# Designed miniproteins, single chains, continued (4): the designs that were tried, part 92

Each design is a single chain, and the fold is of that chain. pLDDT is the mean over its residues in the fold that is shown.

## One batch from the design tools (miniprotein)

Design m15385
Fold by ESMFold2-Fast:
Structure m15385 (fold): chain A 99 residues (1-99)
Amino acid sequence: DLKELAELLRRYAERAEETARRAEAGADPLEIAEELSMVTMGLASLVAAGLESPLLRRALEKLREAAAAIDAGDLAAAARYLRELAELLREHAERLAEE
């Protein structure tokens, strides 16, 4: 159901924004990486279910960029990528809700 998928994408967007705020506040990089892994697994499961779209592909790319930033010790860059991820997920959710 498109409404259930839209709600799921909004929850991942909220989680990405909260993770970005924690990264900006100087949270443990390992905790940020763990949250990133959980969101990545969630979105990857949607792709595996056949729900691949250009917006989901961009979202997974932002997650990879955030992971690379964490590995480099750049939490500010990781937060920026997570905020971009949240916007992409909300855009996708709004498009699904239009049906």
Scores: mean pLDDT 82

Design m15386
Fold by ESMFold2-Fast:
Structure m15386 (fold): chain A 85 residues (1-85)
Amino acid sequence: SEFDKIVELSKKAAEAAKRHPEIAALYEQGLRNLALSYHYELLGDTEKAEEYRKKANELIEQANKAYSDFVAKETARLEAERAAA
């Protein structure tokens, strides 16, 4: 559901904020655009609702990729340290 998406994004933003405020900002922008999508859907403006939903999805995808790239980099660093031991 749309509510579940908002809850998930809020949790991801909070988690990212602890270590990566720049990634948290992308999730927060995604949440904002998702909220605007809901607003326009309730007003019957389907075109604007779809536009803001697309923006939200793009921001969330960017945030997810940035977070995944960071995790991969940290994993590689830890594996290099283990290999050196």
Scores: mean pLDDT 79

Design m15387
Fold by ESMFold2-Fast:
Structure m15387 (fold): chain A 77 residues (1-77)
Amino acid sequence: KVEEALKKAVEAMKAAKNRDVQLRVIGSLLAAIGAVLEGRYDEAAKILEDTAKEVESQDPKAAKLLREGAKLFREAA
């Protein structure tokens, strides 16, 4: 599940068509990886959820993928 959650975040990064959204998703992915390395899957999920909310108006597809990743992290917690 953790690997699948990270894969969803990477898919969000690749799907982002706007550079600003892409850079925000990259920052979020790095922060989520940090949380995962500390075993804090609930924090990793929150990072992806917060980023999805922020980018939703600009890139709904990236936001959807980030929420799917967050759900997988919450299931791993």
Scores: mean pLDDT 83

Design m15388
Fold by ESMFold2-Fast:
Structure m15388 (fold): chain A 64 residues (1-64)
Amino acid sequence: MSREELDAEVEASLYVMAGAIYEKQGDLEGAAEAYRKAVEAAAGIPETKAAAEAALKEVEEKLK
């Protein structure tokens, strides 16, 4: 484990949480932006990246 891995995981988790909060408020555009940032931050963290990508796709589908 490196400190850089922990920092990236924390950053990605915060963006995933932000996306979930935006979805709860009905702000799907804000949620999509937060989830895209989560995917970028989670590039080296497969589980978090997969969760963020799935959430992003669902939000983008709802924006149609």
Scores: mean pLDDT 78

Design m15389
Fold by ESMFold2-Fast:
Structure m15389 (fold): chain A 83 residues (1-83)
Amino acid sequence: EEKEIVALSAKNGIEGAIKLLKEGNIELAISTLEATAEALRSVPELKEAAKLVEEAIRAAKEGNIEEAIKLAEEAIKEVEELL
C-alpha cells in the first residue's frame, strides 16, 4: 500500500517535471525531481527509479535537457512496473 502510494505520487511528480523541462522552467523541474527522488529513496523497491531521477536531476543541472527528459521517462517506466 505505502509503496503503491509513493510510486503513484512519484509518477505524477516526474510527469509534471518533464512538462516543466519541456516548457523551459528548469529550476522548478529540478526542485520537483529532487522532492520526488527523496520520496522514492524511502522505498527499497523504487531504488532504481530513484537513481534514474537523480541522474535526470544531474543532466538538467548540466543543461542536458534532452537527456534529463529521457532519464525521467525511464524513471516513469520503472515506477509503472511496480504499480
Scores: mean pLDDT 84

Design m15390
Fold by ESMFold2-Fast:
Structure m15390 (fold): chain A 75 residues (1-75)
Amino acid sequence: MEKLKEASELLSEAVKLLRKIANSTDPEEQRKLVEEAKKVIEKLEKIADETGNPTIKRMVEALKKEVEAFEKKLE
């Protein structure tokens, strides 16, 4: 139960960071937020691996795709 709560909190944090990236007009700020989002997603991925929960795994893949899309726009 605690791991699912932690996953929910990390998911909320990742979504919040992605929203901040989308609302920022400074490329350097966006890059910093992308790095923060990657760290949150990495923690969520560890929980997905530990629990084997397919829903959390799908959320991780979706979040990685969104972060990669922002990172490509910043190149």
Scores: mean pLDDT 82

Design m15391
Fold by ESMFold2-Fast:
Structure m15391 (fold): chain A 87 residues (1-87)
Amino acid sequence: VDPLPSKDQVVNSVQTQVNTVQDMGDYYNSPDIYNYTQQLQQLQNDLQNSTTQSQIQSIVQQIQTVIGQSQQIIARINGISIQPVPP
């Protein structure tokens, strides 16, 4: 019984999120966003090398934290408050 059948889905979801942060980093040309992009790439590599569900969950949590931090920097660059409200 392997509870890991969603690993490929997790990897694909993470790749989409990393691509979004990279696009924002390129658009704003910010070294802070670039640093978060580098952290996300390292975490993706760790995710691909993970073999247990607990490792996968830990790495995904770290990825979500980094994405949240990158979004706060993007909000600051746009000169708006840290809470961007969806339209």
Scores: mean pLDDT 69

Design m15392
Fold by ESMFold2-Fast:
Structure m15392 (fold): chain A 73 residues (1-73)
Amino acid sequence: PPPGHVALEVTADPGYEGALPEIALEAERMGGKVESLHLGDRRAIVTVPEDKVEEFKKEVERISKGGARAEVI
């Protein structure tokens, strides 16, 4: 990831993969970037600014209604 950014893996539960595109766009709105998006694997890799990591994790849970999680990698 770029300096000052953190890479996160977003995983969605079965049936929640439709939330991944909106979650990926949220990473971009926060000044981050979408590195990969694989709906069939229910997985996305994003980077976000280091100071936005906790905000992004909360937005992942909000957008997915608890059906997805983000973890720092």
Scores: mean pLDDT 86

Design m15393
Fold by ESMFold2-Fast:
Structure m15393 (fold): chain A 60 residues (1-60)
Amino acid sequence: MVRFRIKGLDVSRLIAAALRAIGELPEAKVTIRGDEVIIEVPEDEELIRKAEELRETFSK
């Protein structure tokens, strides 16, 4: 599993990031911890790319 963390999110961005991860990353494990979303994806190139894109989108 490859792990991505998106930190420093307010409640609305936290919910949006978690929902997008659940919808766009099949077979991924999505966990919310405080102000962060943790996305664990299988070692699949497409899923890794999508998870990294989500992290980049929400970490700005």
Scores: mean pLDDT 78

Design m15394
Fold by ESMFold2-Fast:
Structure m15394 (fold): chain A 123 residues (1-123)
Amino acid sequence: SPLAEKLKARLTAEARARVDELVDKLGIFTPEEREKLHAIVDEVVGLAVKLSETLSPEEVANKVADFTFELAEKYNLTEEQKKILAEVTADIVYRVLLARGYSGEEAAKAAQLLYDKLMEKIK
C-alpha cells in the first residue's frame, strides 16, 4: 500500500541516520562496515513494518529480534557492530509500533524486550 511504502521509506531513512550517528560517535568503523549495517537495517525495517500489520507488539519484538540475530551471524558482525544493531533495531520497533498507533509505553516495552533478547545473544 502507498501508506506502508511511505512508512517503510521514512523509517529506513531514520534507521540509517541512527546507524551513522552511532558509527560516527565510536569512530572505529570502515565505510564498508557502515554499508553492511545500512543493508541490515533496510531489511529489518521492511520486516518490522510487515509484521506490525498483524502481530502483537511482543510478537513483533520477538520475531524481529530473531531475524536481526540471524542477519548479524550471516554478515559475521563483530560484538561492537552487534551492539549498534541491537540499539538501532530496538529504535526501529519502537517507531514502527508508534506509527501503528500503540502508546509510547507499549512501544517502549516491546523495544526493551527486543533489546534485552539481542543483548543476551551477544553475551
Scores: mean pLDDT 88

Design m15395
Fold by ESMFold2-Fast:
Structure m15395 (fold): chain A 69 residues (1-69)
Amino acid sequence: MKEIEEVEKKIKELISKMTPEQKKEASKVYKEIGEKYKEKLLSTTDPEEQKKIELEFLKELLKEIEKIM
């Protein structure tokens, strides 16, 4: 839980420092990664597995956002 909060905080911090052009690129990345992980999340009913997938999603999103900076 704290790990998820830390990753979300980092993502929000990076986005707040972005130019309008970088924010548009980040929005595209968010949609692409979001669609990929949406199907994965819907494929499982295990809450522990869902949390792992959510954390994996946030880490992948952070990685891609860092590439835009």
Scores: mean pLDDT 80

Design m15396
Fold by ESMFold2-Fast:
Structure m15396 (fold): chain A 82 residues (1-82)
Amino acid sequence: MLETIESIPSLSDEEVRKLIPVLAEAMKSEDPEIRKKAIRAAMAHPVARELLPVLEEMTDDEDEEVSLLALLSIGVMKAIES
């Protein structure tokens, strides 16, 4: 379940790393609401940049809002990733 995803901005790097596999799985969910939630959570923490390859695949997502959020997330992560 995604109950801890809303708390990612307050989590330590170690805690977020433990959630990376959960976020990756959520981004591949059949439910577009779960995919959007996972993208927003990834955008909230620097260590979630490990999900960049999954986000790049999601720019071709069936759900237009998921596709747009993936593009925005990639832009934000790459702008901060010197």
Scores: mean pLDDT 72

Design m15397
Fold by ESMFold2-Fast:
Structure m15397 (fold): chain A 73 residues (1-73)
Amino acid sequence: MSELQKLINRLIALKLRIIGLEFELELLEKRLETASGEEKEELEKKIEEIKKEIKELEEEIKKVEEKIKELEE
């Protein structure tokens, strides 16, 4: 497998992970609408953790896309 193909495979994997996290985030935000007390606090913490992970994955995607661009030129 070429270096370019490995980077493309990594890019696909990172994008799929973000899609999964965005789906989980939507479900947690929906649960938050009806939550109270301790459950609300736990959901808010989980939502913030997922948002942070999405941001970190988006930064990794940018690095991988830049590397792909360099190899295609």
Scores: mean pLDDT 84

Design m15398
Fold by ESMFold2-Fast:
Structure m15398 (fold): chain A 61 residues (1-61)
Amino acid sequence: MKEAEEEIKKGEEYFKEGKYVEAAEHYEKAAKIYEELGDKEKALEALINAGLSLIKAAIDK
């Protein structure tokens, strides 16, 4: 649980820095951990944040 929360925080920090690809990587790691724990809701939320980060990376280059 703590490991997934740490990955979410790293994703947020990279996103604030404009490093959207790195942000997406950390959100994807969090989603995988939540899936392994059976927390489908948090896994989906993390995947949505990863997707939004990748969209932002594509727009901003």
Scores: mean pLDDT 82

Design m15399
Fold by ESMFold2-Fast:
Parts: C-alpha cells; structure tokens; sequence
Structure m15399 (fold): chain A 101 residues (1-101)
C-alpha cells in the first residue's frame, strides 16, 4: 500500500530527503506551469524512487526506477530526468531542467 511505502520512506532519513526533493520539484512545476495533475505524477515517481532507497537499493537504481515510473505515468523526458536528479540529491540540475522545459 502507498501508506506503508510512505511510512517506510519517512523513517529512513536518506529516503525522506530524496522524497522531499521530488516534492519540491513537483511544487515548483505546479507553481510555474499551473499543472497540478502533472505535478502529482512527478511526486508519485519521486515516492517510488524514495521507496527503493528505503528498501536498500542504490541511489543510481532508485533514480533509474523513479525515471522509469515517470515515463510510465506519461511524463516527458525532461521531467522524468528532473525526478531522477531529485533522487540523486541534485536539486540544482532538477530545477535547471524544469526552467528549460
């Protein structure tokens, strides 16, 4: 269940930080483009990546999983890459991709 994944992520400091990064990316996108539906998909992909970190996966594997989930949700390549950078703790690159989108 999504609630169980959220609890696991929130109990893991690294996973929590990477989820907070993805939520920040989603909030910035929602504010700049006035698209809360697409922003929700960004946050969902970020949660999937953060859950992988909480489950003991590497940052690289978690970022890859988050990007794959973003693509499955129909996000364009630039937004999927921004989610991947958020999971890698590179908010500067994530925000740069959103600004160029």
Amino acid sequence: RLGELAERVLKDPEARERLENAIRVAQYYAEKYNDPDLAGKIATAGMVGAARLANGQSVDEAAKTAMEEARKLGLPKELAEAVGYAIRNDLEKAMELLDKY
Scores: mean pLDDT 83

Design m15400
Fold by ESMFold2-Fast:
Structure m15400 (fold): chain A 57 residues (1-57)
Amino acid sequence: MAELERRIREAARKVADIWAKEFGLSEEQKKELEERIYRAALNGTPGAHDGAAALAA
């Protein structure tokens, strides 16, 4: 069902935008963050990674 994927993509985009504004991320880092959030959400359990400071620019 494509509806869930669309909502996850929208949420990832929103979160990436907020983080980019708060931490001053570049456009490239924002795209990377969106991709990671989207992938994690599709995998079924978002935010369960090591958290290897991937957001640290």
Scores: mean pLDDT 69

Design m15401
Fold by ESMFold2-Fast:
Structure m15401 (fold): chain A 89 residues (1-89)
Amino acid sequence: ALEAAKLAVEAGVLAVRAAETSKELALGIAAALLGIGAEFLAEKGLSIKEAGKDAAIGGELAIEGGKDNEEAVELGKKAKELGEKAAKK
């Protein structure tokens, strides 16, 4: 969960940097904010399942927002995969 959350933040930041449109910028910002929230939940031990879900959603938003940036897409995919695995436990 914590690793997935950190990857979602990094993917979101890269998506913001690559943003060509206001929609892409908004998606990158949303991805980073979800990753930050997931990181907080994971670090405080409040909910590993919720942290995993938020990180997975953040990763998906970073993929959509950063579609033309390979690094943002790859980190977003990793955040989604790890977040989904954490959410199932």
Scores: mean pLDDT 76

Design m15402
Fold by ESMFold2-Fast:
Structure m15402 (fold): chain A 76 residues (1-76)
Amino acid sequence: MLSPEQKAAMEEVLRAAGLSDEEVEIALLLAEENLSPREIAEKLGISQSTVSRRLNRALARLRADPEAQARLAEIA
């Protein structure tokens, strides 16, 4: 449902906030397809526990970065 421009902007903000490429990919799958952590794990061929750990780390980074939060709010 996100446009290509919104996806690109979201990726840049997430990377600037210190997220790894793997954490960015998982965050975009949640935002675009409303996938559960289980569905993301199946799609990426990794364990659900790995998805959960990466999501928790990504969320912690974003909560510590109010600038990234503000930029994400402007995109979606």
Scores: mean pLDDT 76

Design m15403
Fold by ESMFold2-Fast:
Structure m15403 (fold): chain A 56 residues (1-56)
Amino acid sequence: SELDELMEKGKQAFEEGDYQSAIRYYGQAAGLALEQGDIKSLQEATENLREALEKR
């Protein structure tokens, strides 16, 4: 799914130290999860987004 793709792109960017891209992808994933009512993915995306923001 698009949500899964955004989460994977965020993880890849984070692992590569590209925190700006990780923030962008996790932010998009959180927005999509909220739109779909996917609370578990929303929580995961927002936790990962927080971590990426802390690195910058």
Scores: mean pLDDT 86

Design m15404
Fold by ESMFold2-Fast:
Structure m15404 (fold): chain A 80 residues (1-80)
Amino acid sequence: SSKEISEIPLLNEENKEILKGITVQDLRENPELIDEIAPLIKLDSETTADLWAALLTGSKTYLGKEIRKDVYEATKFLFE
């Protein structure tokens, strides 16, 4: 079974309910979902930016900048 983004420990309980059943593959195949889902994550702007960079790339870096370590560690299980 595919790992769900709702399992990310940075998400609050309400956001996990809304994001239930969505995988990284779903986001890759339907990029328009990002525009709807990103506002549901009520985190500070830097954490939000790094979170979506990590989800879209599965990488430690985005646009030549290193993704914050706690965000990378919280999301890397989705790409393993």
Scores: mean pLDDT 75

Design m15405
Fold by ESMFold2-Fast:
Structure m15405 (fold): chain A 74 residues (1-74)
Amino acid sequence: KLDEKEIKEYIKKLDEKIKKLDEEIEKLKKELEKAKAAGDEEKAKEIELKIEELEGIKALLEAEKAVLEKKLKK
């Protein structure tokens, strides 16, 4: 079993990864708005797919963090 210190360190690493994904998603959302404003449908579609992929990865990391946080509580 992971001790409390190891679990906290792993949660911190997950938080850093989640934060980086949030930054990438925000950047892509801004690029998506620009592509839509320009009428670039193909570029908008590509950006939407990338956002969906990153949101999926983020959801997985958040679920893993939730499991680890439960282990910290006992």
Scores: mean pLDDT 83

Design m15406
Fold by ESMFold2-Fast:
Structure m15406 (fold): chain A 82 residues (1-82)
Amino acid sequence: MSKDEALEQISLKAVKAAEATKNGNTEEAEKYIEEIVKIAKESGLIEAGIRALENLLDFAKKEGNEKSAEIAEKKLEELKKL
């Protein structure tokens, strides 16, 4: 996957995770959050993954979806340790 393709996939997965979070579908949100982390690690786009997860964490908190916020925060910490 090229860097441009990886950035596009991170963006698409972030949109899907936000939609799932808004709809209260925590399992679907977790799936897309994990896919963002995987793409970021495999492509080396760690900063892009961090930005996507920071935005998702903020969004989940605003939506009142505490479970999605917790998942995003844990995965954000994992990426920041790299």
Scores: mean pLDDT 86

Design m15407
Fold by ESMFold2-Fast:
Structure m15407 (fold): chain A 65 residues (1-65)
Amino acid sequence: GRKEALRERARELLREAERLLEEGRYDQAISKAQEAGVLGVLAEDEELVRRAQEIIRRAQEKLSE
């Protein structure tokens, strides 16, 4: 259904964000994780939202240090 498609896309974006984070591409990692977080909210999936927030926090921490 629609929520399943949103969850699948959010998981893909989270995988891309993790890769970008590992590559030191923090701004791009934040952008992908933000998109995943929006899809997680639309899918009513708290786990996906939390995972997106974690990636954003980690990337922002790297940019601040």
Scores: mean pLDDT 88

Design m15408
Fold by ESMFold2-Fast:
Structure m15408 (fold): chain A 88 residues (1-88)
Amino acid sequence: LEEQIEEAKKLVEQKRYLEAANIYLDILEKDPENEKVLEEALNLVKELIKLGDLKAAKIVLEKLKPYVEKSKDEKLKKEFEANKKEVE
């Protein structure tokens, strides 16, 4: 798990953002209640927004939406809504 997260972070440094997002999404598909990975994926979206790649940020947010809606963590839900507002 940590190794997969670290690999995703390396992909972000290489500007391979969608490949990094796909690693997080693959983990969430197998473990949809993994709030740590959901938080890391939302952090990736925030990083995309900071870099000005709003199109990629929107794509990743749309794919994360089902996992955020099922989450019981109100902080993650608020972070999702904040990121969504930034890409609108």
Scores: mean pLDDT 81

Design m15409
Fold by ESMFold2-Fast:
Formats: structure tokens, sequence, C-alpha cells
Structure m15409 (fold): chain A 69 residues (1-69)
């Protein structure tokens, strides 16, 4: 449980950094990592971690689009 949460926090930080850089490829890769963490968290029954990871992925994609546009 805590291991998945730490992975989610690290992935969220990477996604925020990639989104701020305006690099779509880095952002896409970070979002993919968040999606994997979210799926693993759901399979483990950790709905909170899964929701946080999914939400952060969506936010990162939107922020990257705002920077590019």
Amino acid sequence: MEELREAAEKAKEMAEEAARSGDKEKTDNAVLALRIVAQEAREAGDEETAEEAERKGEESLKKNQEILE
C-alpha cells in the first residue's frame, strides 16, 4: 500500500515537471506511468491512490496543452 503511494507521488512529480517543461512526449510517458500505478492500486483495492493518480494524469495532460496553446 505505502509502496504504491510512494510510486504514485514520484510519478506525479515527474508528470508535473514534464507538463511544466512543455514536452508532450515526456508528459505522455509520465501519464502512462500514472495510469499503470492507478491500475495496480485498483487491483490492490487502494481506490484513493488510484483516483489520485488518474486525476494527476488528467491535470498534467491539460496543463501541457495549456502551455503548448
Scores: mean pLDDT 77

Design m15410
Fold by ESMFold2-Fast:
Structure m15410 (fold): chain A 110 residues (1-110)
Amino acid sequence: MVERQTIAQHYFDEGVRAFSQKDYDKAIAYFQKALALAPPEQHSGIYNQLGRVYFAMKDYDKAIEYYEKSLKLDPNNSSSYRNLSRVYESMGNFDKAQQYLDLADRLEAE
């Protein structure tokens, strides 16, 4: 049988493809399948991708939820902080946007 990690990677890649095609429902479905099969150390990256899909859909509450899940698993994920900054900027919360951008910049300077 095909290794679970290989199937998880396949679903992740299909999710990225669907996202690039702006098929957001399909992207979410594939990333959820990847999350179910992937080992825990890969979950932060998958949550970051789910956040990006919801942000593209302008579902800012869901985007924040998934970026926060990513950061709970990997507090050093500068990409998730930078993505949170973009969400808060889009919501007009410039103070939070700057706070998260500063956190991303500090992690990239270390």
Scores: mean pLDDT 87

Design m15411
Fold by ESMFold2-Fast:
Structure m15411 (fold): chain A 51 residues (1-51)
Amino acid sequence: SRAAAEEALARVEATPAVPEHLREGIRSLIDAGEYDLAAELGELALERYGA
């Protein structure tokens, strides 16, 4: 959902260890309306870098 994608992006933006290219990728997916993919990418980024 859009809300899940925006929440995942907010958590990623609050996590300095996440590389900028992943933040850009998530924002691009949200802009394209690919909310489920954006949320999934965000959760994967947080799992890898947000520990």
Scores: mean pLDDT 81

Design m15412
Fold by ESMFold2-Fast:
Structure m15412 (fold): chain A 77 residues (1-77)
Amino acid sequence: MMSEAERVAREIEERAARVREEARARGLSDEEIERLVEEEILRARRELFPEDATGGAGPAAGGGAGGGGTARLKAAA
């Protein structure tokens, strides 16, 4: 049986594939496509695993609650 983690990973992959196809249809370069896909994956991951989305006492809802948890990538060439 598929776990929730597997289903979430599949959703992220589907979104990434859709972004890839759309960007390619727009005539973007491979480098630009990869960048957009990476951004979409990070966004989807943050959306699907929000810090405040823990079931138990209360529901996690958008609105006033802005959480932390940012990852920074720095490339030095």
Scores: mean pLDDT 67

Design m15413
Fold by ESMFold2-Fast:
Structure m15413 (fold): chain A 95 residues (1-95)
Amino acid sequence: SLSPEEARAEIEALAKAMKVYSELRKSTDPEDQEVLKKIAEMAGLDPEKIDEVTAVEEFRMINVIYDILLDYYRKTGKDVSKLSFEEIKEIILEA
């Protein structure tokens, strides 16, 4: 079974991934659009068709962010819930 610390980290990574995905989708900032395109590419999707994705493909994109944040937690031990939107964008771009 997962430790309480591991279970908390997974829940917080998923919650943060969903929030970040929602913010990127609403953004008209070119920098945020490039982050969203990178996430689409990592999910195995066409980055030029990000506005045409299915609900299943959106879930795949959220899972990419989740995996990146959980990997960040495992490497650094840092609390994912305390990361800003700007810090998370940097982590995604460096992944």
Scores: mean pLDDT 85

Design m15414
Fold by ESMFold2-Fast:
Structure m15414 (fold): chain A 107 residues (1-107)
Amino acid sequence: DPEARRRALEEDARNLRALGADVTVGELAALSPAEREAIRKELSERLAEAIERVLAENSDVSRATDPRATASKIPSEELFELIDERFREIGREVERRIRERAREALA
């Protein structure tokens, strides 16, 4: 289904742009469906890991505190900035790999 494929490629491109990754629909179209699915799964896993790591590194859980509450060592806005930085790093790495793979596929 060419229409469904184009919609999926456009959505993948939009999701990557949200991470600061500037990839084209044409570059994504050069990848197999299995390769694009693998990238989606990798992104989901790496983004979740980045969030967990930033929260773990910047959390202060006192033994005497409410077990429902995790106090951040830094303000929430700084946490969001650190998470955004990690997301952009992941986006740049994935952009580079997609572009290189697309060049190989189109060579």
Scores: mean pLDDT 77

Design m15415
Fold by ESMFold2-Fast:
Structure m15415 (fold): chain A 70 residues (1-70)
Amino acid sequence: SRLEAEVLRGLGLMYIGIGELLASKGDLEAAKEEYEKAIKLFEEAARIDPSLREETEKEIERARKKIEEL
C-alpha cells in the first residue's frame, strides 16, 4: 500500500540522518552501513508504490554519493 511504502521511505530518511550523524563523528564504517540500510528501504518503497519511484531514486542517488564521499 502507499502508506506502507511511505513508512518504509520515512525509515530510510531516518537511517540517512543516523548515517550523517555517525559520519560527522568520524564513524565512517557505521555511517556506510546506515546509508546502505536506507538505500534498501528506498528500493523497497519504490517497489511497493511506483508513484514514489522518482523521489526515492533521487534519495538513493544522494545516499550513494554520501557513501562515495566517506
Scores: mean pLDDT 88

Design m15416
Fold by ESMFold2-Fast:
Structure m15416 (fold): chain A 107 residues (1-107)
Amino acid sequence: SPLEERAALALGEAQRRVQAMIDRVEAGELPSDEEIEELRRLIEEFVELALEVLSPEDAKRVRELAEEMFRLLEAVRRSTDLEEVLANLRRIGELLDEMGRILVRRV
């Protein structure tokens, strides 16, 4: 389905951006507010697309995962502690992986 393919592409881009942020934080560089905002936008795009193709139960779970990720992104934006930022980005990566499993299970 074109919607499922678009959702998978948005998710894949979000996953790549999280990994790039993790790699930079491990090198001692905090993510910029712009990068955090772009990642939030990709997650919002994925959620909008996914909600059109998922069951009500899976849609509810995706919304819960997205809300947790948005709280973690806000924590990343507010923190200057590299260890805290790294932990929060890794958690976002885990939640994106769960979203991917939900999308694949739908197909």
Scores: mean pLDDT 89

Design m15417
Fold by ESMFold2-Fast:
Structure m15417 (fold): chain A 80 residues (1-80)
Amino acid sequence: SMEEAVALLETVAEYYELIGKEELAKRAREIAEKVAKLPDNEEILELARELYETVKKEAESGDFSESEKLLEELEKKVEE
């Protein structure tokens, strides 16, 4: 559901904020606001799930390049 996608994106944003990645947190929240307005979209939901898992994994390395690419992909999909 899009409610799950929004919750995942909000959690990602909180996580980025806690580690000092303010711009990434802002981008994740902007995506969440756009996703909340969309009909159910399986690809967006699966990308949100992948982003959440990727951010958790990347926390150990401090390199967020993979999650940044997933944010960019989500931004493109919500804009169409």
Scores: mean pLDDT 84

Design m15418
Fold by ESMFold2-Fast:
Parts: sequence; C-alpha cells; structure tokens
Structure m15418 (fold): chain A 58 residues (1-58)
Amino acid sequence: GSKEEQEAVAREIGEKLNEIGEGVDIFLEGLGKIKNAKTEEEKKEGEKLLKEGKEKIE
C-alpha cells in the first residue's frame, strides 16, 4: 500500500488501542468495586463498570 494508507491504518490501530486501554481500566475498577463491596448497591455499581469496560474492549 501507499505511505498514506499505512499512516491511516497505524492511526486507526492507535485509536482502537486507546479505546481498549480505557475499557481495561474501567473493567479493573469494576472488579475492584465488586471484590471490596460491603453492600448489594456497591456490587451493582461494580457490575455496571464491568459491562461498560467490556463494551469498550469489544
């Protein structure tokens, strides 16, 4: 491919990696909330973060 096509692909990969990184951070925060939860409300908040993180990684 052309140099311009290669640069466009590299940029798109970088943007996807950033989204995955954000998703991983949110997912890990959710896991931490679930593991340290003392109430059902706190567990529910952690489960919501797990779902949001998964959606960003997908």
Scores: mean pLDDT 82

Design m15419
Fold by ESMFold2-Fast:
Structure m15419 (fold): chain A 86 residues (1-86)
Amino acid sequence: TEELREEFIELFLEAVRKILKENGVPEEKIEEYLKKLREYLETLSDEELYKFAEATLKSFEENKDEISEEVLEKIKEAYRIAKEIA
C-alpha cells in the first residue's frame, strides 16, 4: 500500500539522516541529500523498493561495526515493512 511505502521511505531517510549527522555533515546538506533520495525512492516500483531495502539491509549488516545499533534497527524495521509491500 502507499502507506507502507511512505513508512519504509520515512524510516530509511531517518536512518540516513542519523548516519550523516553523526559523520558531521552540515544540516542544510543533509536536507538537500534526503530530498533527492526521497524523490528517487518515490520513483521505484513496489518490487524495486523491496529489492533496494534487501540490498541496503545486507550492506548495513556487513558494515554493522561502523554504524550505531539504532541505525541498524531502523534499517531492519524498514526492511520488514518493504517485505509487506512486495
Scores: mean pLDDT 80

